# Ledger of designs, part 48: designed miniproteins, single chains, continued (4)

Each design is a single chain, and the fold is of that chain. pLDDT is the mean over its residues in the fold that is shown.

## One batch from the design tools (miniprotein)

Design m13629
Fold by ESMFold2-Fast:
Structure m13629 (fold): chain A 80 residues (1-80)
Amino acid sequence: STEQEEALLLARLKLDPEALEQFLALPEETRQKLLESLSVHLDAVQAKKQSKEEAIQLLQQEFPQHAALIQKLFNVLVVT
């Protein structure tokens, strides 16, 4: 669920306080859309249907104004 995904993201973002601040500063609608797209790509990477690099590139194409944040989000979420 979106709530579980956001909770996990927030917990891991404590390891990167700058990324946490940037994520929480996003408008609610933008944050929701980013979480939905992140979930799809994280699931695809875990299922070995996409590489981490491909997922990052596709997300940065969807949200070019948040490219640096997307890189940081993947660095904290895709450790295992």
Scores: mean pLDDT 77

Design m13630
Fold by ESMFold2-Fast:
Order: structure tokens, then C-alpha cells, then sequence
Structure m13630 (fold): chain A 87 residues (1-87)
């Protein structure tokens, strides 16, 4: 499943796929959909992502797909921030 693939993927591969799968604009659109259509706060989105990653939610609902994409992009952005701080 997608979550299991992400959990077993290297930081380098996750960063590459995160960059390839989603732009900043699409990331903001997905967050906005989660907030406006699903009524989730930023904290609730993070809690759901953490639960999905921890428990390996294999349900490919539109909601879980958006959460997976947001998680992938957050990992990519975290890696970029760590690299900028070392430069």
C-alpha cells in the first residue's frame, strides 16, 4: 500500500517523489479542501496524518489520498529546511 511504501522509503526517495507529485500550489489546495470541505483544523490534519503513518491506513478514499499527498510534501519540505539550515 502507499503508506507502507512511504514508511519503507529512504528520505532521499521521499523527497524526490514529494517534489514530483505536488507543487506548493497543489499542496495549498489540498490543505484548503481538507479545511473547508472536511472541516479539519491544521492540528486535526496533522493528527490524522500521524495516525495514518503510524497505523498504515490502506483505505484509498479521496480523504486518505489527500492526506497521503500532504504528508509526502511535508516530508519533502522538512528535508529542504534541514539542508538550508546546514548551508
Amino acid sequence: DDVTVWQNMSDRDRRRIGSDRMSDQRYQQNVNILQTQYGLTDQQIQDMIDDMVRNGDVSMTPLNRMLSDVYSYDVYRQQQRQRQQRQ
Scores: mean pLDDT 61

Design m13631
Fold by ESMFold2-Fast:
Structure m13631 (fold): chain A 65 residues (1-65)
Amino acid sequence: GEKKLYRATADIVIGGDSHITLKKGEEFEAEETSVPEIVKVRSLKTGQEWYALKELIEETSELIE
């Protein structure tokens, strides 16, 4: 799918361990998956990838042009 560039507006925790996965101000890519509620997130800093709830990403980040 098409990848979109986002910037975190808050520290984002992806997963159940309470560890900050993406820090406020960090840029990342998100792409849609076959599951509408889930996006695939990729850190531009590390290249690490995670699956996250789309709602979480929409609440904690902003689209960059």
Scores: mean pLDDT 79

Design m13632
Fold by ESMFold2-Fast:
Structure m13632 (fold): chain A 69 residues (1-69)
Amino acid sequence: SSQQLLQETRRFFTRSADITGEYVDRVVALKKAGASKEQLEKEREEHDRRMAEVLAEFQARIAALEAAA
């Protein structure tokens, strides 16, 4: 339903915002500590991985709603 789709979309945005906020906080702390380019790249790769997981979960939940309709 449109209501369920809206709820799942809000969940996706909330989780994405939380993960991105955590990433930004870690990058800021690392830069203040004089982190290397390699350390910053590792944090970016971990953020990309977490975002891909959140997107995959969202897509699976939407697919389940479509299958139930």
Scores: mean pLDDT 87

Design m13633
Fold by ESMFold2-Fast:
Structure m13633 (fold): chain A 126 residues (1-126)
Amino acid sequence: THWWQTPAAQPELKKIEKEIKAELAAGKEQKVREELTTALSQKLTARQLMIKGLKNKLPIIASAGAIGLFYDNVLGDGSGLKFAAAFVEIVLLYPDLPLLEILNKAESVIKGTDSAEEAVQKARKL
């Protein structure tokens, strides 16, 4: 089981969920989509994506990058950017889903994909 499925992770996940909902309510969807598109074209790492999200005050991008970095560094599969890209796309397409469901769907989406772009395309078919 991933750490985000544990009771210990729930307070931080609730904080992230509130920040994501506030960003979507502020109408920043297009800015988030533009930032993800730029990151994919530049082939950024999950760490670089996190830093860009923090610098540009985009919680969705910052959280996606941070979780992707955790995925790469703790879970050891090297798929952090694919996870981050799928996570952002699912957040934008399904803003009403609970954060835990978004995280589980992002993990499912990246299985069998070779690139972040392929993960985004697969997420769009959900």
Scores: mean pLDDT 79

Design m13634
Fold by ESMFold2-Fast:
Structure m13634 (fold): chain A 58 residues (1-58)
Amino acid sequence: MEPEVLRLAAIIATGKVTPEDLARLRAGQYTPEQRARARELAKKMSIEEAKELLEKYG
């Protein structure tokens, strides 16, 4: 899975959205399919795992 999708899922799971991520979403940088996958991953992701992913890809 793309690192960007994992990072987006972690952001959704933690509820911490940066201005840069919001700008990417508004600019259409993420496809609808990538956003859907990120939301599904966020539902299955623990807060601990999400924090680790944000440190790795943030």
Scores: mean pLDDT 71

Design m13635
Fold by ESMFold2-Fast:
Structure m13635 (fold): chain A 55 residues (1-55)
Amino acid sequence: SMATIRRLAERHGVAVQKLIDALRLAATDPTVLRVVAHDLGVPEEVARELALSVA
């Protein structure tokens, strides 16, 4: 999952740590999860799996 997070951060031009922080918020907030999934261009299920991997 860290390899996937690094690739997504590179693709979207964001710092890896900022993406990790956003995913940690997404793990506890369904609204943040939806926004992160949309911004990353991934299904909500994929964003949820990534969020749980860094929680």
Scores: mean pLDDT 84

Design m13636
Fold by ESMFold2-Fast:
Structure m13636 (fold): chain A 97 residues (1-97)
Amino acid sequence: DLLEEIKKNPEKYLNLVIAAYTALRDIIKREGVEKAAEEVARMYRSPSKIDRYRALALLYYLSEKYGIATPEEIVAAIDAGDYSLVRKLLEKLAEEL
């Protein structure tokens, strides 16, 4: 499980968090939170393992930072097709931009 790997060694994935954060910050500024949530969904569903790590590492980081839901709750919601928690995390991020 990619999330379990990230939880054991968060520091190892910081560069992926920075890359995802930078891309999503730029999307939020130009196109808003809904477009940023679509990009998270794209990365999470990507056949590229690196894109999935970027999505999960960022979601773990934002979960720990904002405390609105656990990483496990966020992943369970996404797997059920519910991106409402992702949008809420990105709304919190947008408040800081």
Scores: mean pLDDT 85

Design m13637
Fold by ESMFold2-Fast:
Structure m13637 (fold): chain A 72 residues (1-72)
Amino acid sequence: SAVAEEIERLLREARRAEEEARENESNPLLYTGLRLRAIGLALQAALLIVKHPEAATPEQVEELRELGIEVP
């Protein structure tokens, strides 16, 4: 499913942004920007899951919950 692929892509990009943020902890501006990017990508994935709950896996829902994003 195109929606399932997009959810996985968004979460993969969010994880990359979070990893890059950790590598740049000594640069507060870059760290903050990368963290905001990761959160924005995760929120986009959550919005797709709300619209298409059948396209999401339980693991993806749990990953979002760990980030403080609840999907109904």
Scores: mean pLDDT 86

Design m13638
Fold by ESMFold2-Fast:
Structure m13638 (fold): chain A 62 residues (1-62)
Amino acid sequence: SHMMMMEEFRKLMKEIHDLGRKYGDAIEAGDMEKAEEYKKKMQSLGKKVGPYMREEAQRVAE
């Protein structure tokens, strides 16, 4: 259902936000290995968000 899709989207966005904060903390600490790990996790989650964003992008592009 639409409501269940929105709940999943919000959960994904929260996880991406949390990883982004951890990525920033790792960069500040000079932990490039940890930063790369968080970056890859964010990219993986971003692919799951892609369908929601692509629908909006297609609407705007047309």
Scores: mean pLDDT 74

Design m13639
Fold by ESMFold2-Fast:
Order: sequence, then structure tokens, then C-alpha cells
Structure m13639 (fold): chain A 93 residues (1-93)
Amino acid sequence: MTDQQSQQILEQLQQAVQAGTLDEGGHLMLKVIETALKLGLSLDEAMKIAIEILNRLGTEFGKRALEAFRNKDWKTIEELVKEVKEKLKKEEE
């Protein structure tokens, strides 16, 4: 994903928040992006992590992410961001 594409998606998510059209998955995606950026990750890396979590919403992993988001458990969201980052980088061997 390019930085321009990541920024465009972020702008679309922010616009959907203003319009009241953003669903729960989109709100989770925004929170994941904000958390990843707070941890010093690039916007592109943050976006890849958020998309990976969103793609897993139908799994036990995604269920944990949604539960943490619903409970405002930002520590668990931070741990999930770190877990996904680790897995995405594990193919460098």
C-alpha cells in the first residue's frame, strides 16, 4: 500500500465519522491506526495492521479485538497491534 492510499483511506474514515456512517469495524480500524501511530509506526504500517485485524473480524482474533474495543480496553488493542506487527515481519527469513 502506498502512503497516498493510506492517507486517502484515513481521510475517508474520518469523513465517515463526521457523517455518522462509520460502522463498528471502521471505528476499530481508526483506533488501531491511532494506536500504531502512537507506538511510532508509519501510516502505511499502521494501515496494513488495521486491515489485517479487519480481515480477521470473523475469527477468534477479531472477536477479541471487537471485545477490547467495546470495553475501551486500549491496552489489549495495543497488544494486538504489536502481535500483528510481529507476524507481518516474521517472513523476513
Scores: mean pLDDT 76

Design m13640
Fold by ESMFold2-Fast:
Structure m13640 (fold): chain A 85 residues (1-85)
Amino acid sequence: MTAAKVVVEDLETGEVKEAIIGLGEDGNTYLALLDKEGNVEKIYKLKEPVDPKELKEGDVLEATDIATGEVKRFKILEIKELFET
């Protein structure tokens, strides 16, 4: 399955972070926010499943924190890498 390493903007806070967007085995798309060291900080489930290879700069994603239920909107600023898994 394909995963993408991206740069995203939190549209509520304006914070810019790296993230990995990938398809889960359950058919849902997940966004893992990375800290400055590249460790997973938070995991969000996208409202709409999407193939990571179809993502593009300027896309806005609505996602829910799987631990807290907090809903956030992220804008893709850059697609850095596509991974084949």
Scores: mean pLDDT 83

Design m13641
Fold by ESMFold2-Fast:
Order: sequence, then C-alpha cells, then structure tokens
Structure m13641 (fold): chain A 79 residues (1-79)
Amino acid sequence: VDVLLKTAEEILKVSKDRIVGLAMAGGMYVTALKRLGHDALADALEAQIVQAVRNRDIAGLEALLAQLEAEVRAAVAAA
C-alpha cells in the first residue's frame, strides 16, 4: 500500500497534464482500497474518476483524490 501512495504522489509531481496526473494518482488509491478489501467503494470511486476525466473536471478530480486519500488512510488505520 505504501508503494501505491508514494507512486500517486510522484505522478502528481511529474505529470505535465493535470487531468492525466490526477486520474493516474486516483487509480493508485483505488488499487490500494481494493487491496485493503474495500472493493465496492473502490469501484464506485473509480467510476466517478472515469466520469470526471471524460468531463475534464479538474476540481471534481481533486475532490475525488482527496476523498480517496482519506478513505485509504482510514482503511490502513483500521487494518
């Protein structure tokens, strides 16, 4: 899980396209949630990321990424 969180941070720092960077970082958090056993929540948030990417909604992607990070941190604390 730590590797996925660090990879998300690095993607955000090096991505020239903000939408691509946010979507890829979100994908890392979705994978972390699935590894922690929160598959249904991960699938729901992944669908929202796909929709926000299609709409080019940077603010929506930033909000989803913040929610994903909070959910991963809560799941890790509970494990």
Scores: mean pLDDT 80

Design m13642
Fold by ESMFold2-Fast:
Structure m13642 (fold): chain A 68 residues (1-68)
Amino acid sequence: SAQGSDEETFDIVVRYAVQWLLSQGREDLAAELRARAAEIRASTSDPREALAKVTELVREVFAEVEAA
């Protein structure tokens, strides 16, 4: 509910998801996740909504690693 907390959680989620993708040898997905997360942040004025969108994005990208 605190805007600063949601913004901080967004950055933490993206950072750790990128680090995990790099550890899986998926530099392509790490770059895609970074770009799409930046677009979510730029296009979404509500930090809570942005966090929800990036959480779903991370789930989709992680499923791609598991399916490949």
Scores: mean pLDDT 82

Design m13643
Fold by ESMFold2-Fast:
Structure m13643 (fold): chain A 94 residues (1-94)
Amino acid sequence: LSNEEKLAAITSLVRSALHEVQELVEQGKPFDIEKALAGFREALSKILPEDLVEEVVERLRELLEEVVKNRYSTAEVQARVAEFAAWVGELLAK
């Protein structure tokens, strides 16, 4: 995979995770962050080396905890996904 393809795949995974947690929070249902991160780690392990996987997973943990705590709007979630994608793009460029 090119860095552009990796970035697109990671961005898609992050967007899906944030959408799922937002829906569950809106429904008043608990969200299992560690289970979501385990699935995300497995998916990333197919496209990134282990050290980068752990760095991206830790950033996603922080973001998921923030979304659960602050009950973001759809626009705020989209802004956070864009910020995450920009950071991953910089990480892959190294």
Scores: mean pLDDT 81

Design m13644
Fold by ESMFold2-Fast:
Structure m13644 (fold): chain A 102 residues (1-102)
Amino acid sequence: MKEEIEKLKKEVTELVKQLNSDDEEVRRKAVLNLQELLRTVPDELLPAVVETIVEELKKVPKEKKEEIDLAVDLLRLEAKTEENEELSKLLEEAVEEIEKAH
């Protein structure tokens, strides 16, 4: 589990960096990969993934609002489709935290 969490955190960090790419195609693929990751990650690991997304997005400059908005929209979509009420609330709180940081 610890090694799986570290691997997921590294993958999330790389995907968020790709959202800040100058290449529109790279950004598009990063959005799709991040959405797939959020959809497929086990419930037990979702909090660690969401925490890493929040930490990395807080580091993104305010000038990159478009990229931040894309990631926030993905978290909101996941929250809306999440059947676990506690995880849905976690995703909504992550959105609020990112918005407060910018």
Scores: mean pLDDT 77

Design m13645
Fold by ESMFold2-Fast:
Structure m13645 (fold): chain A 68 residues (1-68)
Amino acid sequence: SAEEARRRMKEAVDAHIAAYKAGDTQAANDAVDRFKEIVEEAGGKAETVTNADGSRRIASVELSKEFA
């Protein structure tokens, strides 16, 4: 459901914040990749970019109408 997807997205965001605060680039990148997968599974689209230091971030997100 859209509510379940939102919960999973929040969990991925929280994991990213925790990893970033800990300086764990691998865990932060894994959380970014997980967020992208959840968005795409929910029928949305997400674009990621890799910074010069190897860290990834979400550049853009498009959510399906189910999240409107």
Scores: mean pLDDT 80

Design m13646
Fold by ESMFold2-Fast:
Structure m13646 (fold): chain A 57 residues (1-57)
Amino acid sequence: MRERVDEIGELRRQILQAVKAGDVARVEALLAEMERRFPDEPDLIAVIREEVERMLA
């Protein structure tokens, strides 16, 4: 994968691990980091936020 795709994938993996651990504070911090680093990917970030919300519900 290209570097940008690898970085997004790594952040997503960390978010999913934090969700499974029930660490909501870390989930929010990682989502904020993703939004800050990739502001041109709002649709992708929205999908990830929806996934997180479903897993935490």
Scores: mean pLDDT 77

Design m13647
Fold by ESMFold2-Fast:
Structure m13647 (fold): chain A 94 residues (1-94)
Amino acid sequence: SEAKELINKYLKEKFGVDASKLSEEEIEEIFARARALEAEAEATGEPEAIREAVEWRMLGELLKAYRSDLKPEEAKEIIKKLDEEWERVEALLA
């Protein structure tokens, strides 16, 4: 439960998403959108497309982690890695 609380807090703070209120269908739609945006970013190479693809991929990874039976330390590691990746992407696109 602590791992889910940590991930959902990060989701709310960074993405404005409350995972506890999402249906399985809504989560699967987010995964589908993340994949579609990744394909578009690869096809175009445009900075805005790359940024959007990264944002939705990170959202998808956090939702996958939320649905998993993770330990709190595993959840913290995922959050840290994604936060560091987002800082790098923002620096490259600034």
Scores: mean pLDDT 84

Design m13648
Fold by ESMFold2-Fast:
Structure m13648 (fold): chain A 69 residues (1-69)
Amino acid sequence: SNMQQAQQLLKQSQQLSQQGMEAYQAGDDQKAQELFKQGLDLEIKALELQGQTDKAQQLRDTQQSLQKL
């Protein structure tokens, strides 16, 4: 069940990342940042459900870096 939930979250994360890139290319930087943040949140949760602790930590560090911009 955790693996199925993780796969669904990763799919949603990928969709949000694509929407974020589209918003960025359209010049909507605020919307792009919001979508990228949402995508990272879901990917971190998915990786934690899969037990991929190191990769989840790398994304948390990325998220923290984005908050400082």
Scores: mean pLDDT 84

Design m13649
Fold by ESMFold2-Fast:
Structure m13649 (fold): chain A 82 residues (1-82)
Amino acid sequence: PDWVEVPATVIHLPDGTTILVGERRFERWSVGKEPRTVIHEVTGPGRSATPEEVQQKKDELIAQAQAVGGTVSTETELVRLE
């Protein structure tokens, strides 16, 4: 299947910015489908992110967002395998 469900962390900033932080389930990156959604990548193209690298980056982004009054939720996103 070209599409898979991947856990994603959604960060909402006070300025109205939404950041979607995807988690690699099968060593592939999540991509945003909605306008004004920013995807934060842990590694560049051609490299696999470890679960530990993804978790560290999520923790960093959550801490930064909460410092400015942002909110966090966890959602499931459909991502296309490339």
Scores: mean pLDDT 57

Design m13650
Fold by ESMFold2-Fast:
Structure m13650 (fold): chain A 64 residues (1-64)
Amino acid sequence: KKIDLKKAGELAVELYDRGESPREAIERAAKEFGVPPTLVANAAAFILKERGELEKAREIIDAV
């Protein structure tokens, strides 16, 4: 469950970096790993905050 959540967050960040909308990135990652979109958004936002990309982290959170 924790491993799947981390991978889902990483996938959402990768999809967002490739040009998917924040909502599309979250929904696709959530479907792929079978985790709730809200948890994926939180994991992705954490990864983006660790990179110093605070604006992207906010956009991800606001998408859910």
Scores: mean pLDDT 82

Design m13651
Fold by ESMFold2-Fast:
Structure m13651 (fold): chain A 77 residues (1-77)
Amino acid sequence: SLSREIAYTLAITTSLAYMPQMIQRLYDQGVISQAQADAMMAQIAQARQYYDNGDYDSALSTMNQVQNQIDDKIRQS
């Protein structure tokens, strides 16, 4: 439905805007390696592709995986 599409758009676009900034900060602070940052950014690009294809469930699932990785690195630092 239109209402669900709007909710998905807000969740996805907010996460896609915020997560790259967090990954960059973790890299700049030496918490993650270049390879780890590149891998997380590749997952965000995949989530963006799912979103562009209208696969909102896969986009949200992929972003949740990246968020869990970010949270794990913050806790371990």
Scores: mean pLDDT 80

Design m13652
Fold by ESMFold2-Fast:
Structure m13652 (fold): chain A 85 residues (1-85)
Amino acid sequence: SMEEEERKKKEEEIKKLEEEKEKALNEGTEYGMLAIKHAVEATVARREGDEKKAEEHRKLTEEYNEKMNEAEKRYKEVLKKLKEL
């Protein structure tokens, strides 16, 4: 029936949104961990007097923090869509 097809479509949409939610969460976590790693490496390089290496790791920290924030934004957008279903 049309009602069963509509129900299946909604279930498939929910499943896709749950998968996108999980993907955004995992990407955010990975980028956050990479940002921490490079922040630590920047601190170590600075203490060793390697200002060039410290600057390179600082830039990577900023880049990964930006990617983490983008993943968090996607996560929130997916949560909103799930609540509207």
Scores: mean pLDDT 90

Design m13653
Fold by ESMFold2-Fast:
Structure m13653 (fold): chain A 110 residues (1-110)
Amino acid sequence: SRLEAIADELLGLIREQVRRGEPVLVPAEVHRALAELAEEAGDAHTAAVFRRASERPMDALAAAAQLMTLLRLAGEEAALDALVERLRAIVADDEEWAAGLDGLVAAIRR
């Protein structure tokens, strides 16, 4: 699916960001695709965030946080859980990144 393809691209960028220990910027094409997903879900606020990011790119973790917010607001809990589990697998060997991800997920789900 389009969501799966976009998630796969974003997860690849997150692996690179974790490996480097520094921000990895998300390409404008990925931000535009995320904006289109948000528009289709009726989330105008998240769509505007991703449209703005096409001109002022977010790093991969920030983009993942916005995608998680989109999935939560759309009621796509199974897709959110699947994305979170894939993110946890990427950070599993780094306690600091794993703790940071858990904090981010808790903030999004409240």
Scores: mean pLDDT 80

Design m13654
Fold by ESMFold2-Fast:
Structure m13654 (fold): chain A 61 residues (1-61)
Amino acid sequence: MLTDEESRQRVRDDIQHVVDLIESMKNPDQRLVDGGRAMVEFALSKGLISEEEAKEYMEKI
């Protein structure tokens, strides 16, 4: 079982992975982009990431 800190870090890593995939693609699928945005909004709503982190991720998507 992951600790609360490990769970937060895993969520951040998962979001960063999606952002990196989108940035590496010239024509990312809209579902991938929408999914990435939904992940960021969900993580922010649950207090798993800060508003500053959420803004940075959203600017890259």
Scores: mean pLDDT 78

Design m13655
Fold by ESMFold2-Fast:
Structure m13655 (fold): chain A 72 residues (1-72)
Amino acid sequence: MKTIVIRSAEEFRAFQEELARRYEEAKAAGRPLRIEITDIKVTDDSIEITVRIRDEVTGEEEVIKLVIPRSL
């Protein structure tokens, strides 16, 4: 599992844009991705979001954990 710490609203937007790009490129190549939020944990200091990305053709899965400080 890959952990990404989001330090600013700009970094969060960049992450969203990268996921959207990966999704569209995979779809265009005939390899659609399934992107699911599997967990959201709110702490006093941060919001932790777990994202699962699955290649629906190969069945390969990648799990990414986002750590977003509440002080963004």
Scores: mean pLDDT 81

Design m13656
Fold by ESMFold2-Fast:
Formats: sequence, C-alpha cells, structure tokens
Structure m13656 (fold): chain A 122 residues (1-122)
Amino acid sequence: MVDGKALAEALLAFIDAAREYARTGDLAPLQEARLDLLAVMDPASARRIAQLPRHVGTHLGDPAALEALRAELEAILARETDPAVRAYILAELGVIEALLGREEAAEEHERRARALAEELGK
C-alpha cells in the first residue's frame, strides 16, 4: 500500500528538481528525485513512469525533439488516470515548456502537478 504522505513529498521534491533542472540544466538532482519517487510509488505506477519517453540533456539544444516529446507526453496524459503518474507527466511537460521558452505554460503545468501532489498527501 502506498504511503500518501511519502508519495506527496516525493512528487513535490521531483517537481522542485524539475523546475531547477529547467533553470540550470543540471540533470543529476532530477535523476535522484525521480529514483526517490519511483521507490515510494506502487509497482504498477512506477513501471508506467519507467516506460514514459524522457527528455535528456541533448534536448536542451533541439526544439524539434522537445516538441515531439511534448506531443507524446500530452497524448499519454490524456489517457492516464493515476494522479501520481499524471503529476509526474505534468512536471516533465513543465520542463519541456520552459526549455521551449514558454514560461506561462511551464508555470501552469507546475501548478497542476503541485495540486495533484498536495491532494495525494491529504
């Protein structure tokens, strides 16, 4: 059984690491936060996240690759019902929008991800 408080704390840490990564390009804290998140999720949700397409450092200089990844993640988000997996996808979309220079869209995705994480901790 998933500890909702531990899950919410790990999601919020991941969202914070995602925002910092978009600002600095430092992938290491984001990878650490992702592993911590996967460790506290139920195995089915963790497997879904592990199978998701991911941005990598090379995407920082490739807007076409970022747009393709954004479209793929949006399509997956439209079908995802697990709020923890939805929060993860929204945080990743926030990074992609920030890397594309779309700060308002990035902030909206972060806001939605945080709201889902906070609700899971109740």
Scores: mean pLDDT 82

Design m13657
Fold by ESMFold2-Fast:
Formats: sequence, structure tokens, C-alpha cells
Structure m13657 (fold): chain A 58 residues (1-58)
Amino acid sequence: SMMAREAARRGGLSHEVADRAGTLGAIEGKGGEGVAEQLRAVGMSEEDARRAAEGSGA
């Protein structure tokens, strides 16, 4: 979930939200398809979640 955590940090999200997003991404191991949904579930905005998913899927 390095990409999810990195994208959250680059988006200016709080440390807590970025850490939570990174942890969920690692547990799921889904990569692109599930990343945006997981990030949104932890409080990330649709915009930030989409950016993270795009980074994962290219």
C-alpha cells in the first residue's frame, strides 16, 4: 500500500488518514480496483481516493 499512503500524503491529508489508508491498502492487496473504495471508506475524499487509484492502476 505504499502508493496509497504516498498519494494520501501528497494530497495533503492528515497523518492519521494517510496511515489508515496505507494500512487498509496493504491488508486488502487489491491494488487499483479496490484502492479508491477503501480509501474513501477511511474518510479520504473522492478526489484523493481517485488519485491514489489512478497511481496504482496507471
Scores: mean pLDDT 57

Design m13658
Fold by ESMFold2-Fast:
Structure m13658 (fold): chain A 85 residues (1-85)
Amino acid sequence: MEKAEELFEQGKLNFAQGKYEEALENFEKAIALYEEVGSVEDLENIAGVHLAMARLYDSMGKLELAQEHYDKAQELFQQYKKLSE
């Protein structure tokens, strides 16, 4: 079975190779698997995936989508800090 962490790593590799559509698919699957587990540490991991998606959309020139994912990553990092501190 695919692990969320493995999908996130595959997404980052595809992004580095300019395979943006494949990277997005891997990132979306990673988020879905992290959300299924629902641990406090998964909030940090999901935030990391949204940050990677934001950087990918920036690279594509899709600034509005990039900002949406930056905002989501920020929200999740703040939630993680409140639960871990």
Scores: mean pLDDT 83

Design m13659
Fold by ESMFold2-Fast:
Structure m13659 (fold): chain A 75 residues (1-75)
Amino acid sequence: EEAREKAIELMREAVDKGLRTYSAIKELAKKKGFSEETLKALDEIVKEMFERGLVRVENGELVLTDEGIEALKAA
């Protein structure tokens, strides 16, 4: 539960910094020293967002859509 909340907050921070790719968000998490549990929660959230069309594959990368960014800001 705490790991999921931290992962969502991390994604919001990444979006605020202009980061939209999953790889960039994950790199930010590692640089900030987030736990493996938070990284796993991030993976699960990204999978859920992909199923809902809030994340898409662009040039081989998982990328947040504009709708995905708005959903994170509203959460």
Scores: mean pLDDT 80

Design m13660
Fold by ESMFold2-Fast:
Structure m13660 (fold): chain A 73 residues (1-73)
Amino acid sequence: EPSLEELVERALAEIPALVKEALERYKEIEETELVFDTEEAREILEAIKNKDGERLEELLRRMVEERAARARA
């Protein structure tokens, strides 16, 4: 009964702040796909399609951490 949008909003509320930022950035990157690595995008999309929240959270967290480390360096 809940829409996909409602489920996503609830997921964002339950996910740690770091992953929330990653999800917002991921939405922008997915729209363009020009800045996002094809293999990374595929892994994230597959996790979403399979509804594997744990894998999705791990992938997004790792990507945000790697980008943060790169920006810090």
Scores: mean pLDDT 57

Design m13661
Fold by ESMFold2-Fast:
Structure m13661 (fold): chain A 66 residues (1-66)
Amino acid sequence: SALAAVAAGLARAAVETGMTASEEADGVLTFEVAATASGKRYVFRADKAAIDAGALPPVEVTVEDL
């Protein structure tokens, strides 16, 4: 989906700028971005195998309060 592709792109950009922690567990890649100005944390989860293959995976996005 377009929203999932945007979320994956934002997570990747955040990792490249050093703003995001990434963790791999059970073939799922998790990125966290703390948006301190809004008091929110965004958690993105994606299938690592799809990312490694160069595909745009379905991305699950969870929003949490900091």
Scores: mean pLDDT 63

Design m13662
Fold by ESMFold2-Fast:
Structure m13662 (fold): chain A 87 residues (1-87)
Amino acid sequence: MEAKKKILELLERASELMEEAGEAYRAGNLEEAKEKAKEAKEIAEEAKRLAEENREVLPEEFVEAAIKAAERGIEESEKLLKAIEEK
């Protein structure tokens, strides 16, 4: 249960940071958008790592869903970072 809660908290934090990064990007605050997107990527990567490390003790369906959510967060953060760098 504790590992599940931590993974969900990390996924929620990564999502929050991506919303903030997107808002900063739309406002033209590219440096803030870049910093928040980088942090969101790192947190999503941590969530994926924890899900993989706890694969044997957590429900398989939860682990696969968490990994998929984390991978999506990583992909979205990388796309935003690329958009910022090309500006």
Scores: mean pLDDT 86

Design m13663
Fold by ESMFold2-Fast:
Structure m13663 (fold): chain A 89 residues (1-89)
Amino acid sequence: EEKKKRQIEGIDKVREELLKNPEKDFWVVIKTKEGKLIAIHIPKNTPKEKIDRLAQALKDIIENATSDEEVREAVRKIAEEFGLEYKEE
């Protein structure tokens, strides 16, 4: 599906940006189908292996989730597992 492909491409672009700028703090923002914004804070100097694992986990959620609630819950759990700050707008 077009939307999922675009979101997965977005995750890959964010991963590249994080790896190019390890000295900067980033917020990874995911927009749900209902237009709600979910953000995860990636602090500066986050290890490459952690960034890679996070990107893969987010792509897996986008690929497999069937509802906005499922996306939000899964992203929140990943943020908790990785020790990252989570926000909903």
Scores: mean pLDDT 78

Design m13664
Fold by ESMFold2-Fast:
Structure m13664 (fold): chain A 78 residues (1-78)
Amino acid sequence: SAAEQAQLARIQAQTDRFKALLEENRDDPLEVDFILGVAEVWAAVEIRFSSPAVQQAVQARLDDIRALYDKIIADIKK
């Protein structure tokens, strides 16, 4: 539906903001840990009140955020 498409667009925009924050703070392990924690809480809240299709989209976006976090932490450990 148009409402679902609008919700998915907002979820994507929020995902992009979390990813931007991780990149901006990539040299600060404590800050990127905190940002990931906030993103995980955000995703849990979104999932609780969403349709199955939107839940799947939120989970995929959280997985994208986690993948970026893992890459940043790996780069710090070099």
Scores: mean pLDDT 87

